# Designed miniproteins, single chains, continued (5): the designs that were tried, part 80

Each design is a single chain, and the fold is of that chain. pLDDT is the mean over its residues in the fold that is shown.

## One batch from the design tools (miniprotein)

Design m18956
Fold by ESMFold2-Fast:
Structure m18956 (fold): chain A 67 residues (1-67)
Amino acid sequence: TALLEKGEEALRKAREAIEKGDVETAREYLNEASKYAEQLAAAGDVASAERLREEMAELSKEIKKAE
């Protein structure tokens, strides 16, 4: 779905921000991905929402290591 694609794009941009040391921008993109996960769950696509949330959890660990 377009929502899953947008969520994945946000996560990709968050990862790029982490690689550049831009933790603030990475958090902003994680928040965007969270919104897409919520929209997917509301639309009944729970599996895609869970996938995005798993990827967000991994990136959150990377942000904590960068802090």
Scores: mean pLDDT 83

Design m18957
Fold by ESMFold2-Fast:
Structure m18957 (fold): chain A 74 residues (1-74)
Amino acid sequence: EEIEKYRKLAEEFEKLSEEYRKMGDDLTAQLEAEGKTAEAERVRRVLDGMAHFYRLAAESYRKKAEELEKEKEK
């Protein structure tokens, strides 16, 4: 059902947000170790932006699931 599907999507996007943050940490550390500071900054900004986007998507789907649940229980 749609409610369960949105809850599952919220969980998946929250997981993706965490994965992108970890990738950001790992990749920026690697690039900084190689002396590529400007590239590390660019990569960090992009991956942090993606992590933030997925976090917002997770919250959005969670809220939508809650709204649909309220409608069905009225």
Scores: mean pLDDT 82

Design m18958
Fold by ESMFold2-Fast:
Structure m18958 (fold): chain A 103 residues (1-103)
Amino acid sequence: MEERIERLVEVVLAAARGEEAEIPADWPAASTEEGARLSIAFGTLVRIAELLRRDPSVSDEELEAALREAGELALRLLREGLPVGEIAARLDAFVAEVAARLA
């Protein structure tokens, strides 16, 4: 799980920088429990990157720090074995917090 979350952060960060990045072919299908949880984590990282990239005052270092913080939170929630809906709610709250910091 940790290696997969680290890979998601790398993929989203590369995409935010305009670089090409690949998701491994052996990635779990979204129909599986693991794939559903990873899809929620990925969607959260993408939303954070989009929010931060819209603000021209945000540096690449600040973007990387925020994505790594979100990845670490996602990893903790996944390790706790929380239901998919609870993980989504906790990550949505974090996205809202990041958005509020920019206002």
Scores: mean pLDDT 74

Design m18959
Fold by ESMFold2-Fast:
Structure m18959 (fold): chain A 70 residues (1-70)
Amino acid sequence: HMEQLEKDKEFDRITEKAAEAARAVLDALPEQTFDSPEERQAFLGQRSAAVTKAAADAMKEAEKEIEKKR
């Protein structure tokens, strides 16, 4: 029971770190006005990729920190 609750808390922390990293990317890459739908689509694609990468990197780092604390 307690072991499962600790794992759930660790998962919540990992998820929170991923969400924090995603928000930081969105703050760094705010939505801009574009004259072309193609330019807007390209920007949204790049931003989405950056968000996904930042979230994945944050999750990996959080998992390493949890393992380090042993």
Scores: mean pLDDT 75

Design m18960
Fold by ESMFold2-Fast:
Order: structure tokens, then C-alpha cells, then sequence
Structure m18960 (fold): chain A 78 residues (1-78)
């Protein structure tokens, strides 16, 4: 599941990647900061900026030292 979502992201299929990451979060890993970050990144690339912000914020709530999520959030809020 996770590798499939990552492959979709690499192929530029961002909405499909976001859908897969969202399924993993709901069904398997509701408190995974890295998955929230990956979902946020896919949503941002798909043009869903407001949703991406929410998921980057959630990743930072779970892991305040997650530098990649912090940088992504700063970039999206510009």
C-alpha cells in the first residue's frame, strides 16, 4: 500500500497518491507523522493548498522536530 502510493506520487499522479495515503492513515496508521507529511505533500502538488496545510500541521503536532514537514508548511503558507 505505502509503496504504491509513493510510486503514484513519483509518477505525478498526486490526487491518486493522496487518496492512497489517506486510506493508509484511516485504516492502518492514524498517528504516523511521516504519512501525514506525505499526504500533505501530495495534496499540495495536486493544488489542494488548504488541505495540505492542515496535514502538515498534523504531522508537526505528532512530531514537532520533523524538519521536512516544518519547511513544507512554511513554503505552503507563502
Amino acid sequence: MLEEAEKLFEEGRYEEAAKKYGQILREEAPNDAELYYKLGKALYKAGRKAEAIKYFEKALELDPNFEEAKKALEEVKK
Scores: mean pLDDT 83

Design m18961
Fold by ESMFold2-Fast:
Structure m18961 (fold): chain A 89 residues (1-89)
Amino acid sequence: SLAEQIAAILREEGAVEVEVWQYGDKIYVVGTFKEPIDFDAIVRRLEDLGFEVLELEPGRYALLRAPDGSLVEMRLFNDRALVFTITPA
Protein backbone atom coordinates (compact mmCIF):
# COMPACT_ATOMS: atom_id res chain seq x y z
CA SER A 1 0.00 0.00 0.00
CA LEU A 2 1.01 3.66 -0.29
CA ALA A 3 1.22 3.94 3.51
CA GLU A 4 3.56 0.91 3.66
CA GLN A 5 5.77 2.46 0.93
CA ILE A 6 6.00 5.75 2.86
CA ALA A 7 6.71 3.88 6.13
CA ALA A 8 9.53 1.96 4.39
CA ILE A 9 11.02 5.24 3.09
CA LEU A 10 10.91 6.74 6.62
CA ARG A 11 12.72 3.69 8.07
CA GLU A 12 15.35 3.85 5.28
CA GLU A 13 15.83 7.59 5.96
CA GLY A 14 16.67 6.73 9.60
CA ALA A 15 13.37 6.92 11.49
CA VAL A 16 13.72 5.20 14.89
CA GLU A 17 9.93 4.82 15.18
CA VAL A 18 7.27 4.62 12.45
CA GLU A 19 3.54 4.53 13.21
CA VAL A 20 0.69 3.95 10.75
CA TRP A 21 -2.99 4.36 11.61
CA GLN A 22 -6.33 5.14 9.99
CA TYR A 23 -8.85 7.70 11.22
CA GLY A 24 -11.98 8.39 9.22
CA ASP A 25 -11.13 8.60 5.50
CA LYS A 26 -7.42 9.36 6.14
CA ILE A 27 -4.28 7.32 6.74
CA TYR A 28 -1.50 8.75 8.92
CA VAL A 29 2.18 7.78 8.78
CA VAL A 30 4.54 9.30 11.35
CA GLY A 31 8.31 8.89 11.47
CA THR A 32 10.31 9.98 14.52
CA PHE A 33 14.03 10.78 14.16
CA LYS A 34 16.92 11.23 16.63
CA GLU A 35 18.61 13.82 14.38
CA PRO A 36 17.17 16.70 12.28
CA ILE A 37 15.82 15.47 8.94
CA ASP A 38 16.42 17.02 5.51
CA PHE A 39 12.76 17.57 4.60
CA ASP A 40 13.46 18.82 1.08
CA ALA A 41 15.63 15.76 0.29
CA ILE A 42 12.68 13.49 1.21
CA VAL A 43 10.37 15.56 -1.04
CA ARG A 44 12.89 15.13 -3.92
CA ARG A 45 13.02 11.38 -3.23
CA LEU A 46 9.21 11.18 -3.51
CA GLU A 47 9.34 13.16 -6.80
CA ASP A 48 11.86 10.61 -8.13
CA LEU A 49 9.32 7.89 -7.21
CA GLY A 50 6.60 9.57 -9.33
CA PHE A 51 4.93 11.86 -6.76
CA GLU A 52 3.84 15.28 -8.07
CA VAL A 53 4.56 18.29 -5.82
CA LEU A 54 1.46 20.53 -5.72
CA GLU A 55 2.61 22.86 -2.92
CA LEU A 56 5.96 23.28 -1.15
CA GLU A 57 7.11 25.32 1.82
CA PRO A 58 10.81 24.36 2.00
CA GLY A 59 11.86 22.54 5.17
CA ARG A 60 8.31 22.42 6.62
CA TYR A 61 5.40 21.44 4.38
CA ALA A 62 4.53 19.75 1.11
CA LEU A 63 1.33 18.67 -0.60
CA LEU A 64 1.84 15.91 -3.17
CA ARG A 65 -0.19 13.71 -5.49
CA ALA A 66 0.88 10.07 -5.30
CA PRO A 67 1.10 7.88 -8.46
CA ASP A 68 -2.20 6.20 -7.43
CA GLY A 69 -3.96 9.61 -7.33
CA SER A 70 -4.00 9.92 -3.51
CA LEU A 71 -3.27 13.29 -1.89
CA VAL A 72 -0.33 13.25 0.53
CA GLU A 73 0.32 16.06 3.00
CA MET A 74 3.77 16.21 4.65
CA ARG A 75 4.57 18.24 7.79
CA LEU A 76 7.80 18.42 9.76
CA PHE A 77 7.54 19.08 13.53
CA ASN A 78 10.53 20.10 15.70
CA ASP A 79 12.88 18.92 12.87
CA ARG A 80 12.41 15.35 14.25
CA ALA A 81 8.81 14.24 13.53
CA LEU A 82 7.70 13.83 9.92
CA VAL A 83 3.93 13.38 9.56
CA PHE A 84 2.20 12.15 6.40
CA THR A 85 -1.57 12.49 5.96
CA ILE A 86 -2.90 10.38 3.09
CA THR A 87 -6.32 11.04 1.53
CA PRO A 88 -7.00 8.03 -0.74
CA ALA A 89 -8.13 8.63 -4.33
Scores: mean pLDDT 89

Design m18962
Fold by ESMFold2-Fast:
Structure m18962 (fold): chain A 90 residues (1-90)
Amino acid sequence: MAAKKISEEEARKKLAELGVGEEVFDLPKGTYRTLSEAEDATSRTTVSAYNTPSGDVVVTRTVVYTDGRVRVDSLIKGEDAYYSSSLEDA
């Protein structure tokens, strides 16, 4: 999946949209952490963060719908910021 390069200001806005604060950038290198989970009658949403050994932070929101569709939104913040969004029919 090709991620789009975004500005640092846009990355901050994307973090807010994902329900995550800037404290995610303070995670230890090599750490994977689930930040939130929510479930309703039609979907299950999980937001997770991974701080890579190289110091890049990856924040991912995964929405699994009861009809089999899966939405994945990812923000990658290292030296530059990148954002990707996909919706897969399943």
Scores: mean pLDDT 79

Design m18963
Fold by ESMFold2-Fast:
Structure m18963 (fold): chain A 92 residues (1-92)
Amino acid sequence: MLTEEEQKELQALRYLSLGIRLEKSDPELAKQYFKKAEEYGLKITPETLEKVQKAIDLAREGKLDEAIKYLKEAGFSEEVARKVAEDIYNAK
């Protein structure tokens, strides 16, 4: 069961993931999701963006363990990283 802080982190990472995934097709909607991620307490740095983008690509390929490693390197907890990697894989 996720803590209250982990639930907030999970929502922030979900919004960041959606923003990154939409940046090419809908840049205005992507900006709204980046803003929501920051409202949930996430600091969006270039390093965080690169690691989360790599995790999205790996999760889409079914490489969930590798995606989780990149999300953990970006500062997310293992349980949050796992849930987001699975969400990305299942959205395909």
Scores: mean pLDDT 83

Design m18964
Fold by ESMFold2-Fast:
Structure m18964 (fold): chain A 73 residues (1-73)
Amino acid sequence: MSPEEQARRLLAEVRRELDQITRSDPEVGQQGRDGVDRALRSESSVVDAGRRSLEELRKTRNLLTDKNNALVS
């Protein structure tokens, strides 16, 4: 897989994850967006930025799960 193909796939995944989180909880979605923006600023490589963005979104999804558990507990 070329770096361009890898970057396109990673960016598509980042967009899908952000959209899903934001639809579920706009507040947590904003935290995810902030994490992605931080990752994009810290990495010169689009591929590395995409990978770090997905890592940030996985952390954000854990926050969403914790928030939902707190609401029902």
Scores: mean pLDDT 76

Design m18965
Fold by ESMFold2-Fast:
Structure m18965 (fold): chain A 89 residues (1-89)
Amino acid sequence: MEEEAERILADLRAGWEKAGPLTPEQRAVLDEAEAEIKKLIDEYNKKLQETTSPEERKKVERDYVNKMIAIVLDAVGRLLELELARRKA
């Protein structure tokens, strides 16, 4: 799961770079999303250490996945806004 989150961001970065060189603003969005996911991974690992039951563990995993999806979707939205602004300029 941790590896999947990092892979999704890496694939997103590679896909955008394949379409053309990233602007500094687009790179900053990706770097910020990567930093937020790393923080989320650290928080997830800490919560797992505190979790004693399988049911609590599933709740921690679901919260982690939902937050990871939110970070990725926010990054995609910001990248699309920047790309549209770039094409209009």
Scores: mean pLDDT 77

Design m18966
Fold by ESMFold2-Fast:
Structure m18966 (fold): chain A 56 residues (1-56)
Amino acid sequence: GHDLSYKKALEHADKLIASGEITKDNAETEAVSKVKGYAPPIYDQEIGKWIVDKLT
């Protein structure tokens, strides 16, 4: 269901954080763009907030 796509987006974000493609400096501006296509746009704000909160 919808939860699976959201989970996949977060898993991909974790990999990008580990590789250094998503950092504290670019998380607010780049994170959602780099995980787009894994989950519907309705989750963009929630995914972005999760990534920023994880890095802060």
Scores: mean pLDDT 75

Design m18967
Fold by ESMFold2-Fast:
Structure m18967 (fold): chain A 61 residues (1-61)
Amino acid sequence: SPVDRLVALARSTVDRLVELGVPREVIEKAIDDLAGVLATYDPERAAQVREELRKRADELL
């Protein structure tokens, strides 16, 4: 589904930003922006993905 593709893109984007050593604040903003787009299609899944990506970023940073 288009939503599943957006979720996969969001995960890949966050992983890449972490690998590049981008500052935490920029990564957090990217997570919020991506979750905001996803929320226009599926707000419940957007909230779950946002929490997942923030936890992942915390573990890697």
Scores: mean pLDDT 83

Design m18968
Fold by ESMFold2-Fast:
Structure m18968 (fold): chain A 66 residues (1-66)
Amino acid sequence: SRLRELILRLIGLELRKIGLELDLELVKKSDLPEEEKKKKIEELEKEIREIEEEIRELEEEIKKLG
């Protein structure tokens, strides 16, 4: 089922997003140099935005099939 495949993919993206958000919080609480910390935060925030866009597109596909 296409709907089942899309839902499983959505679950996978949501789990990946949670992992990235946890990594972001760990970096924010780390003792890394300020410049390195800033770059890592910007990288993780960019990856989170990209995953959120993929989730949005996938949710729209699921909605069209329901």
Scores: mean pLDDT 88

Design m18969
Fold by ESMFold2-Fast:
Structure m18969 (fold): chain A 55 residues (1-55)
Amino acid sequence: KEELVEEIRKIALELGYSEEAADFIAENILEYATEEGAKYALEQAKEALEEKKKK
């Protein structure tokens, strides 16, 4: 669970979010979302990061 928070935070930072925004995103994903929702959000973030790398 904590490892998932850290991974989401790091991906958000790589996507260009500020540290404050990345912390907020990571904390809220596991505070209010289901585990399935958090996994889905992580997959979407990884796809967005890959798209950003292509540009």
Scores: mean pLDDT 70

Design m18970
Fold by ESMFold2-Fast:
Structure m18970 (fold): chain A 102 residues (1-102)
Amino acid sequence: MEDEIKELAIEYGLDEQKASELAKRAVEAGITLEEFKEILRAVQGDDEAIERLAEKLGIPPEVLRGFREGLRTYAADQGLPESDLKFEGAKLLIDALVDKRR
């Protein structure tokens, strides 16, 4: 599963180092491959993925959309590449799912 999560992260535009780190974090957090797919889609702005993930987190979808827009604005202002935005966004969503599970 870690290798499958890593390959998926690479397909979504993360470099191998970031993909490996993210896959390890997801596996250690008990995130499934399907949950990881939803996290990556939500970070990319897929409305259906945002709605499903927001329901899992118990927050309105508008909060998750606002979070993504804030990250995009921050990345643009700091000159960060899209891969850094995706990596940081995915880490935060993994952490949020873990916190929700307590």
Scores: mean pLDDT 79

Design m18971
Fold by ESMFold2-Fast:
Structure m18971 (fold): chain A 73 residues (1-73)
Amino acid sequence: KKELERKASILSTAAALIAVAEGRPDLGRRIVQAAKEGNPEELRKLAEEAESLGLHDVAGTVRETAEIIEKIK
């Protein structure tokens, strides 16, 4: 459980950093918040939003984070 929580934290932080680098700091903030709240549904919605913006790396990483959070619940 704790190891999965740490992995989710690392992945959400990485996705947020990429989003900030791509000029989307609000998206990055929302990703980190959804991950901290343990909300896989919101993370999946954020991944779809990232994909629609052409941020495919962010979308993939956020989807992986959502899967990990779902396993923790």
Scores: mean pLDDT 83

Design m18972
Fold by ESMFold2-Fast:
Structure m18972 (fold): chain A 62 residues (1-62)
Amino acid sequence: DELEKQAKEALEEARKAIEEGDEEKLKQSMGRLEELLRKISDSAVQQEVLEEAGELTELKKK
């Protein structure tokens, strides 16, 4: 639960970093998200977070 909350916060920070064009914040948020995903034992939560992170990656490419 705490890990899920932290992962959601990292995703939100990554979204804001993309909107602001802040590459340093984006790298920090994505790094934190990857670390948290390794610690999350709930596969459904992992999949949901990964899908949202994938959308952010596609947004950055465009």
Scores: mean pLDDT 73

Design m18973
Fold by ESMFold2-Fast:
Structure m18973 (fold): chain A 105 residues (1-105)
Amino acid sequence: SPRDRALQVLAAARDTLVADLERALAAGNEELAALLAEGLLGLGDLERRLEAATTREELIAVLREAVGLLDELAARARALGDEATVAALEAQRDKLRALIAELEA
């Protein structure tokens, strides 16, 4: 079930990005919407790679890439001045970091 937990955390991150994208679109924030759409594509690819992961090391590698993606998105959202999106992305990143630490224990 480490893979199932990883998939659940990534699905929660994706749901957060979808909600943030809907808010950005409603606000007419095209730059933030484009950023979040890019992030959703990246998370979708990582979910597919998690499904294919057969070892704990492969799971950790994919989760580390997901942390990197969320960190990059948060930095770019901060540059756009959307602190609510930054906070949401950082919360999901921290959940992924906690899961990585648990899997490496």
Scores: mean pLDDT 86

Design m18974
Fold by ESMFold2-Fast:
Structure m18974 (fold): chain A 90 residues (1-90)
Amino acid sequence: MVEALERAKREAEALQEAGLLSEEEAKKIVELLEKAIKAYEAGDLEAAKKYIEEAIRLAQEAMKKAVERLGEERTLEIAERVAERLQAEA
């Protein structure tokens, strides 16, 4: 779980670097993922789940805004490049 949440933080940072997330959106998502990690380490699985669900919701909203700003084709191209880069780094 913690490794998956740390990877999700890295994904949010990479999406921000690629211009799909604003700096503010990426920071908020990372903060929620850090709260989820701390809750998980404390054994509060319910709190961890809620923070993860909120981070996913914010990421989905941010991606909708990226599509509205950049268009669907451009958003998908950038997202695919980020995914390929992160897979190569893994």
Scores: mean pLDDT 80

Design m18975
Fold by ESMFold2-Fast:
Structure m18975 (fold): chain A 62 residues (1-62)
Amino acid sequence: MKAVVVYTGLSEEEAEKKAEELKKKYGYDEVELRRAENSREAVLLAAELKRTKGYEPILLGS
């Protein structure tokens, strides 16, 4: 199963570390990282990827 991590307010390195932790913890086959500029954009992007591609959405940061 594929997951997408949509992050705000974190560096790419911090987001990558969190995504790798989640991949190992939950056994996702693939985890994609997507940066969003704000929480509203992050929620909309996550919902779109879940609807169109079936990705499991994970939101990180504030």
Scores: mean pLDDT 79

Design m18976
Fold by ESMFold2-Fast:
Structure m18976 (fold): chain A 80 residues (1-80)
Amino acid sequence: KQVENRIKALENEIKYAEEKGLYFTKANAYLQLGDLYYNVLGDKEKAIEYYEKSIRYAEKAGNEKLVQIAKDKLEEIKKD
């Protein structure tokens, strides 16, 4: 339904960003996937995977704010 359509849209955005070397776009899409899996689907393991990928690509993009946001979300999961 709506969540599945959003996941597919984010997956397509990641594929496009990968082809064009758009690290910020890729990091942000992974962050949104982590949020969906954790907050909507309750899939903690998938959320951790996506936040880790978000951190990796945010670091490649040189976006320290996005790195911190993704790290904070990962710590929130660890406390849960």
Scores: mean pLDDT 86

Design m18977
Fold by ESMFold2-Fast:
Structure m18977 (fold): chain A 60 residues (1-60)
Amino acid sequence: TTDEAIEKLKTLDEEEAEIAAEALRDAGMSKELADRLREAAIKKEVSEELRKELSAFIGS
């Protein structure tokens, strides 16, 4: 679920966040969304707007 994905994202260190973003891009996620998720993981901060974009990707 989106909430589980966000919880996992917040547990990643900087290196893990970069690897995860690359894997998401390979899975068809846009560079812009993957880059924003990488930054959110590093900062441990996920905006409501970013949550909605992630939810749309997972639900697609």
Scores: mean pLDDT 78

Design m18978
Fold by ESMFold2-Fast:
Structure m18978 (fold): chain A 58 residues (1-58)
Amino acid sequence: SHMEQLRKEYEELAKEDVEKTIENLKKIGADKSTRDVIARRLRAAGYPDELVEKVKKV
């Protein structure tokens, strides 16, 4: 279905967004509190827990 295709495209984009976010957090030397805030915002935006946990482990 069209909705199923959009869901798969969203999952791929979400993965890329998280990878870019992690790269940016490393560049700025983000501390744990900053990473926790970003992780909380991603969770609120509907990102999968697996991707959110990657941000917290940076």
Scores: mean pLDDT 79

Design m18979
Fold by ESMFold2-Fast:
Formats: sequence, structure tokens, C-alpha cells
Structure m18979 (fold): chain A 110 residues (1-110)
Amino acid sequence: SEAKEGEILNYLMLGDMAAAKGDYEEALAYYEKALALDPNNSDAWGNKGKVYAKMGDYKKAIEYYEKALRLDNYTSPELFRNLSEVYRKAGDYDLAREYEEKARRLEAEK
């Protein structure tokens, strides 16, 4: 329903505001509330990935970014770039290059 969609967007916004302040546990709690309403919300999974990346938990960041990519049918250049950055920070330069190329190819497709 539109009311449910608006509630999800509100939780995502509150989570983003908390994350911007560095309140990562509060941000995760809001994203979990969005996922309680829609467990297939790709933005909520991707935003959880961003928070875990900021916390230095690259394994969880990768897990949640991959979940978000599956839910969006691998169409988001931003998610591929976020994965590339996390793999680079984790020291996996080969996977970082691979995901950066995937993002570039999606942007080249019209």
C-alpha cells in the first residue's frame, strides 16, 4: 500500500540521518524497521551495507550489498561501486577492479 511505502521511506530517511551523524546502531535499527515492512527492499539492504562499511565490518558490508544487488536484479552501478570500494579497503584489489568494471558497463548500456 502507499501508506506502507511512505512508512518505509520515512524509516530509510531516519536511518540515513542517523548514519550521517555517525549513530550507526540507530541507523541500523531504522533500516531493520524498513525491512520488517518489506524484507525485499533493496535500498534498506544497501544502506545497511554502507553502515557496516563505515564501521569497518567489510564482511557484513559485502553480504548486505550482495543481497541488495540480487533484489535489484544487478542493475545498480552505485551498489557495484560500493562493493568495489569495500573490496579495495579489504585489500582485494582484483574483486575491486571487477566490480568497478561492472558499474562502468552498466553506465555504458543505454
Scores: mean pLDDT 90

Design m18980
Fold by ESMFold2-Fast:
Structure m18980 (fold): chain A 68 residues (1-68)
Amino acid sequence: SEREELEKELRELIEEARRLAETADPASRRQLLTVVALAEHGLREGASAEALRNVVRYLREVLEQVRA
C-alpha cells in the first residue's frame, strides 16, 4: 500500500539522517535530529498518508540542504 511504502521510505531516510548527523557540524546535526524526531513522532502517531508524504518531502529537503 502507499502507506506501507511511505513508512518504509521514511524509516530509510531516518537512518540516513542519523548517519549523516554523526559527521555533521553541531548546527546541521541539531537540524537533522530535530527532523528525525518529527518523523518518528509521525510514525508513532499513525499519521495519514498525506502527512507521511509531507514528512518524507521535508526530510529529503533537509538532507539535501545539509549535504550542500
Scores: mean pLDDT 85

Design m18981
Fold by ESMFold2-Fast:
Structure m18981 (fold): chain A 63 residues (1-63)
Amino acid sequence: SLLDELIARARPEDLPLVTLYAMQISLALKNGDKETAVEIAKKGAERLPDYRELFEKLAEELK
């Protein structure tokens, strides 16, 4: 999945924040809240520019 790819590509220094966003997106999706999942993915793209493409791809797949 794109979430697994995002975590796999994360550098050690970015891993805690990448994992936090990935977990929040995963939780929103489990709760059926696609809108919140998209918002979190977009925020991840903004705060983690080195991973922007993966977060934006994830947001696109959710909408």
Scores: mean pLDDT 83

Design m18982
Fold by ESMFold2-Fast:
Structure m18982 (fold): chain A 71 residues (1-71)
Amino acid sequence: SMAEAREYLLEGARLASEGKFDEALEKYKKAIELDPNYADAYVVAGTVYEAQGKLEKAEEYWEKARELQPG
């Protein structure tokens, strides 16, 4: 459900704020699995990949977020 996807997004954000980037990404991926149209989950996952120096992965996720929010 969208509510469950949001809970995973919030848990991921908490983990990312603690520097637990791999655990944060696991939560963000769960949010995306529950709601593949959840643009915010792609945005925050991209930001975590950028923080890890994985710039190509970050760009892939941010591009998906842009596709989900046209305009």
Scores: mean pLDDT 87

Design m18983
Fold by ESMFold2-Fast:
Structure m18983 (fold): chain A 82 residues (1-82)
Amino acid sequence: MKVTITLKTDDGRSFTGTGENAADAFAEALEKYQEETGVEITGENYLIKLPDGTVVDFQSAEGREKISKLKDGDVVTLIKKK
């Protein structure tokens, strides 16, 4: 099944990724953001807010597990640190 995840940013941009699973879809959305902005997104400078309201480091084991459990059509928000 194809999964589509939308990555929303605090600066009003949004990027949609599609993949065989949620992790692949999220990775595509993140890649599109990095390609457009030239900014490398890491767990050092950004966190994500999941649809359930939890905020996680998406590069951590916990964050990657939670991303893998996202469903088709879910929206995550990219939160800039500091």
Scores: mean pLDDT 80

Design m18984
Fold by ESMFold2-Fast:
Structure m18984 (fold): chain A 100 residues (1-100)
Amino acid sequence: ASAAAVAAAKAVADALGAVAGVTATADGNTVTITSDGSAAGTAAADAAAAGADSSSAATATRSGNTVTITFSDSAAGAAAAPAVAAGVSGGAATVKAALG
């Protein structure tokens, strides 16, 4: 993984760690988001997955309560991390806009 993709994953995981109802862990250029099964946690995970998958900076895969986001070699993803974390409360369009 490139340094930019790794930085993007870490920044997004750190920002999402503050969002209620989800936990996020970075490993290389990948962020794993786990919903706690609450309505808020599930909505946050769904918004992150749909927004990321619609962005050129990332792809997302959903499996049950877990969303895996893989960042491309994009510095834009790292810069967008605080907006992505805020955006999971606003839905998929907000996450997509934040990621570029």
Scores: mean pLDDT 67

Design m18985
Fold by ESMFold2-Fast:
Structure m18985 (fold): chain A 61 residues (1-61)
Amino acid sequence: SIYAQIDRLLERGLLTPEEAESLRRRVDELRAQGTPESQEQLARLGALLEDRLREHDEELS
């Protein structure tokens, strides 16, 4: 889930606690809207967070 991606970025030091809280609130807002536009924004955000995690994993190589 997107929340798990946020938590993993926080655990790896790629987000501050404040940034993680802001992202969780943004996800909650988008989920609450329930529009096609909000669903698309959630998908894009999820992809961005996944890309960040992959970049970090490659840097550890």
Scores: mean pLDDT 79

Design m18986
Fold by ESMFold2-Fast:
Structure m18986 (fold): chain A 74 residues (1-74)
Amino acid sequence: LSEELARALARAASVLSDEQLAEADRVIKEQVAAVQAGEMSAEEAKERIREALLSLGVPEEVAETIAEAAAALA
C-alpha cells in the first residue's frame, strides 16, 4: 500500500460514520470482485467506486485515490 492510499483511507474513515464506512467497504469489494470475475472493466469499477464515495461525502481527491487503487488491485 502506498503512503498516499493509506492517507486517503485514513481521511475517508475520519469523515464517514460506521454505517457509511461499512457501505463504502461493501461497494469497493463488490466492484473489485466483479472486475476479477470478468463482469466489469476496471475503468467502470473505478467510476462506480468514486461515485459511491462522493455520494457518502468523501472529498473528491480522496475518492479518486481510493477508487484508482481499488481498480488497480482488481
Scores: mean pLDDT 80

Design m18988
Fold by ESMFold2-Fast:
Structure m18988 (fold): chain A 67 residues (1-67)
Amino acid sequence: KKEELLKKAEELIEKGIDAAQAGNIGEATRLYNEAVELYMEALGLSTPDAYKLVAEKAAKLIKERNK
């Protein structure tokens, strides 16, 4: 269901941030790409639009963690 896909996408973004902060850039990229695919499936977005959502969500979460 759409709600399950959106929840999984957010979990993958959180894991991607953790991987990036640990210096595992390749793992972070893989996790972000999986989140992009889930947003495309859940919301019917194009690839560029899904990438924008993942980037925006990651930026917001990083900002929240650093405050």
Scores: mean pLDDT 83

Design m18989
Fold by ESMFold2-Fast:
Structure m18989 (fold): chain A 111 residues (1-111)
Amino acid sequence: SATEARIAALEAEILGLLREIGRLALSNPKATEEEKNEIARLLEEAAGLIAELVEAVRAGDLARARALKEEFARVLEEIIEIVEKVDPEVGKKVRELAERILALLDEIIAL
């Protein structure tokens, strides 16, 4: 359906932005191995929450989708806090990408 095609397109864009956050954070030579391992774990958790949110939207469970968005926003903020502590300039860029992801999640929920 047109709705399913739109959900798939938005999910692909969100996952692309999340991959860019991963590229910026995990390629930073200022980050320790421990910081990179924590960021990688949080990114995997974030990707899982996106998948669950998309399933909730497809099921018509908008209350669950909104709760998953709030959990996703918390995981993103944890990533941002680590990245900003390591490199404030990269942290600013990651925050901008995170805000774009949250807006796209709102677009999926509004479908």
Scores: mean pLDDT 92

Design m18990
Fold by ESMFold2-Fast:
Structure m18990 (fold): chain A 60 residues (1-60)
Amino acid sequence: SSSDVSKLVALEVLAVGYELEGKFDEAIRYYKEAISLAEKMGDKETVEFFKKRLEELEKR
C-alpha cells in the first residue's frame, strides 16, 4: 500500500540519519524495522540491500 511505502521511506531516512550521526544502535534498530516492512511488501531487492548494510554495521 502507499502507506507502507511512505513508512519504509521514513524508516530508511531515520536509519541513514542515525548512522551519519554515529548512533549505530539506533541505526541498526531502524534498519531492522525497514527490513521487516520490506519483507512484508515482497521487496526482495530492498531486503537484500539493507541486510548487507546491517551486517556491515554489526561487524563494528
Scores: mean pLDDT 83

Design m18991
Fold by ESMFold2-Fast:
Structure m18991 (fold): chain A 74 residues (1-74)
Amino acid sequence: IWEEAEDTLLLMKAIVAKIANDPEGAIKWAEEAIKRSKNPETIARAYEILADAYEKLGDTEKANEWRKKAQEAA
């Protein structure tokens, strides 16, 4: 059967944006991964990417909020 791994692909795009030092792109792709995923591990990883991206933007409050969500999504 074909499983469309669109959520995983979006998560990979978020990871690539993070590595490329593009926090806005990382946020965009991580949010899309969260919207499309039902996998708790994928969602938790996306929350970590959001936390790192907001930290790079200087938004420490949002970064801490997303880190907490990542820990609770396990």
Scores: mean pLDDT 79

Design m18992
Fold by ESMFold2-Fast:
Parts: structure tokens; sequence; C-alpha cells
Structure m18992 (fold): chain A 47 residues (1-47)
């Protein structure tokens, strides 16, 4: 589970960087999906 939290933080940082750099909406959406997937996995582990 520590890996999921680490992945979430990694994706969040990449998302922030992508937004700062003006990355295409497609890339931003993909990163948002990855962050959401990590959140769901973490939540599923909790319950």
Amino acid sequence: MEELEKLKERYEKELERAKKNGAPTVFISRLETMVEAAKKAIEEKKK
C-alpha cells in the first residue's frame, strides 16, 4: 500500500508540472485519471 501512496504523489507532481508547462489537455486528463485510479485503490484497501 505504501507503493500506492508513492504512485499517487508521483502522479500529482507530474500533473502539477504538466499544468505549469501548459501540457496538452489530453496529457493532463490522463494524469488526472492516474491520480484518481491511485486514490480509488488506496480507498479500496481501507474499505
Scores: mean pLDDT 78

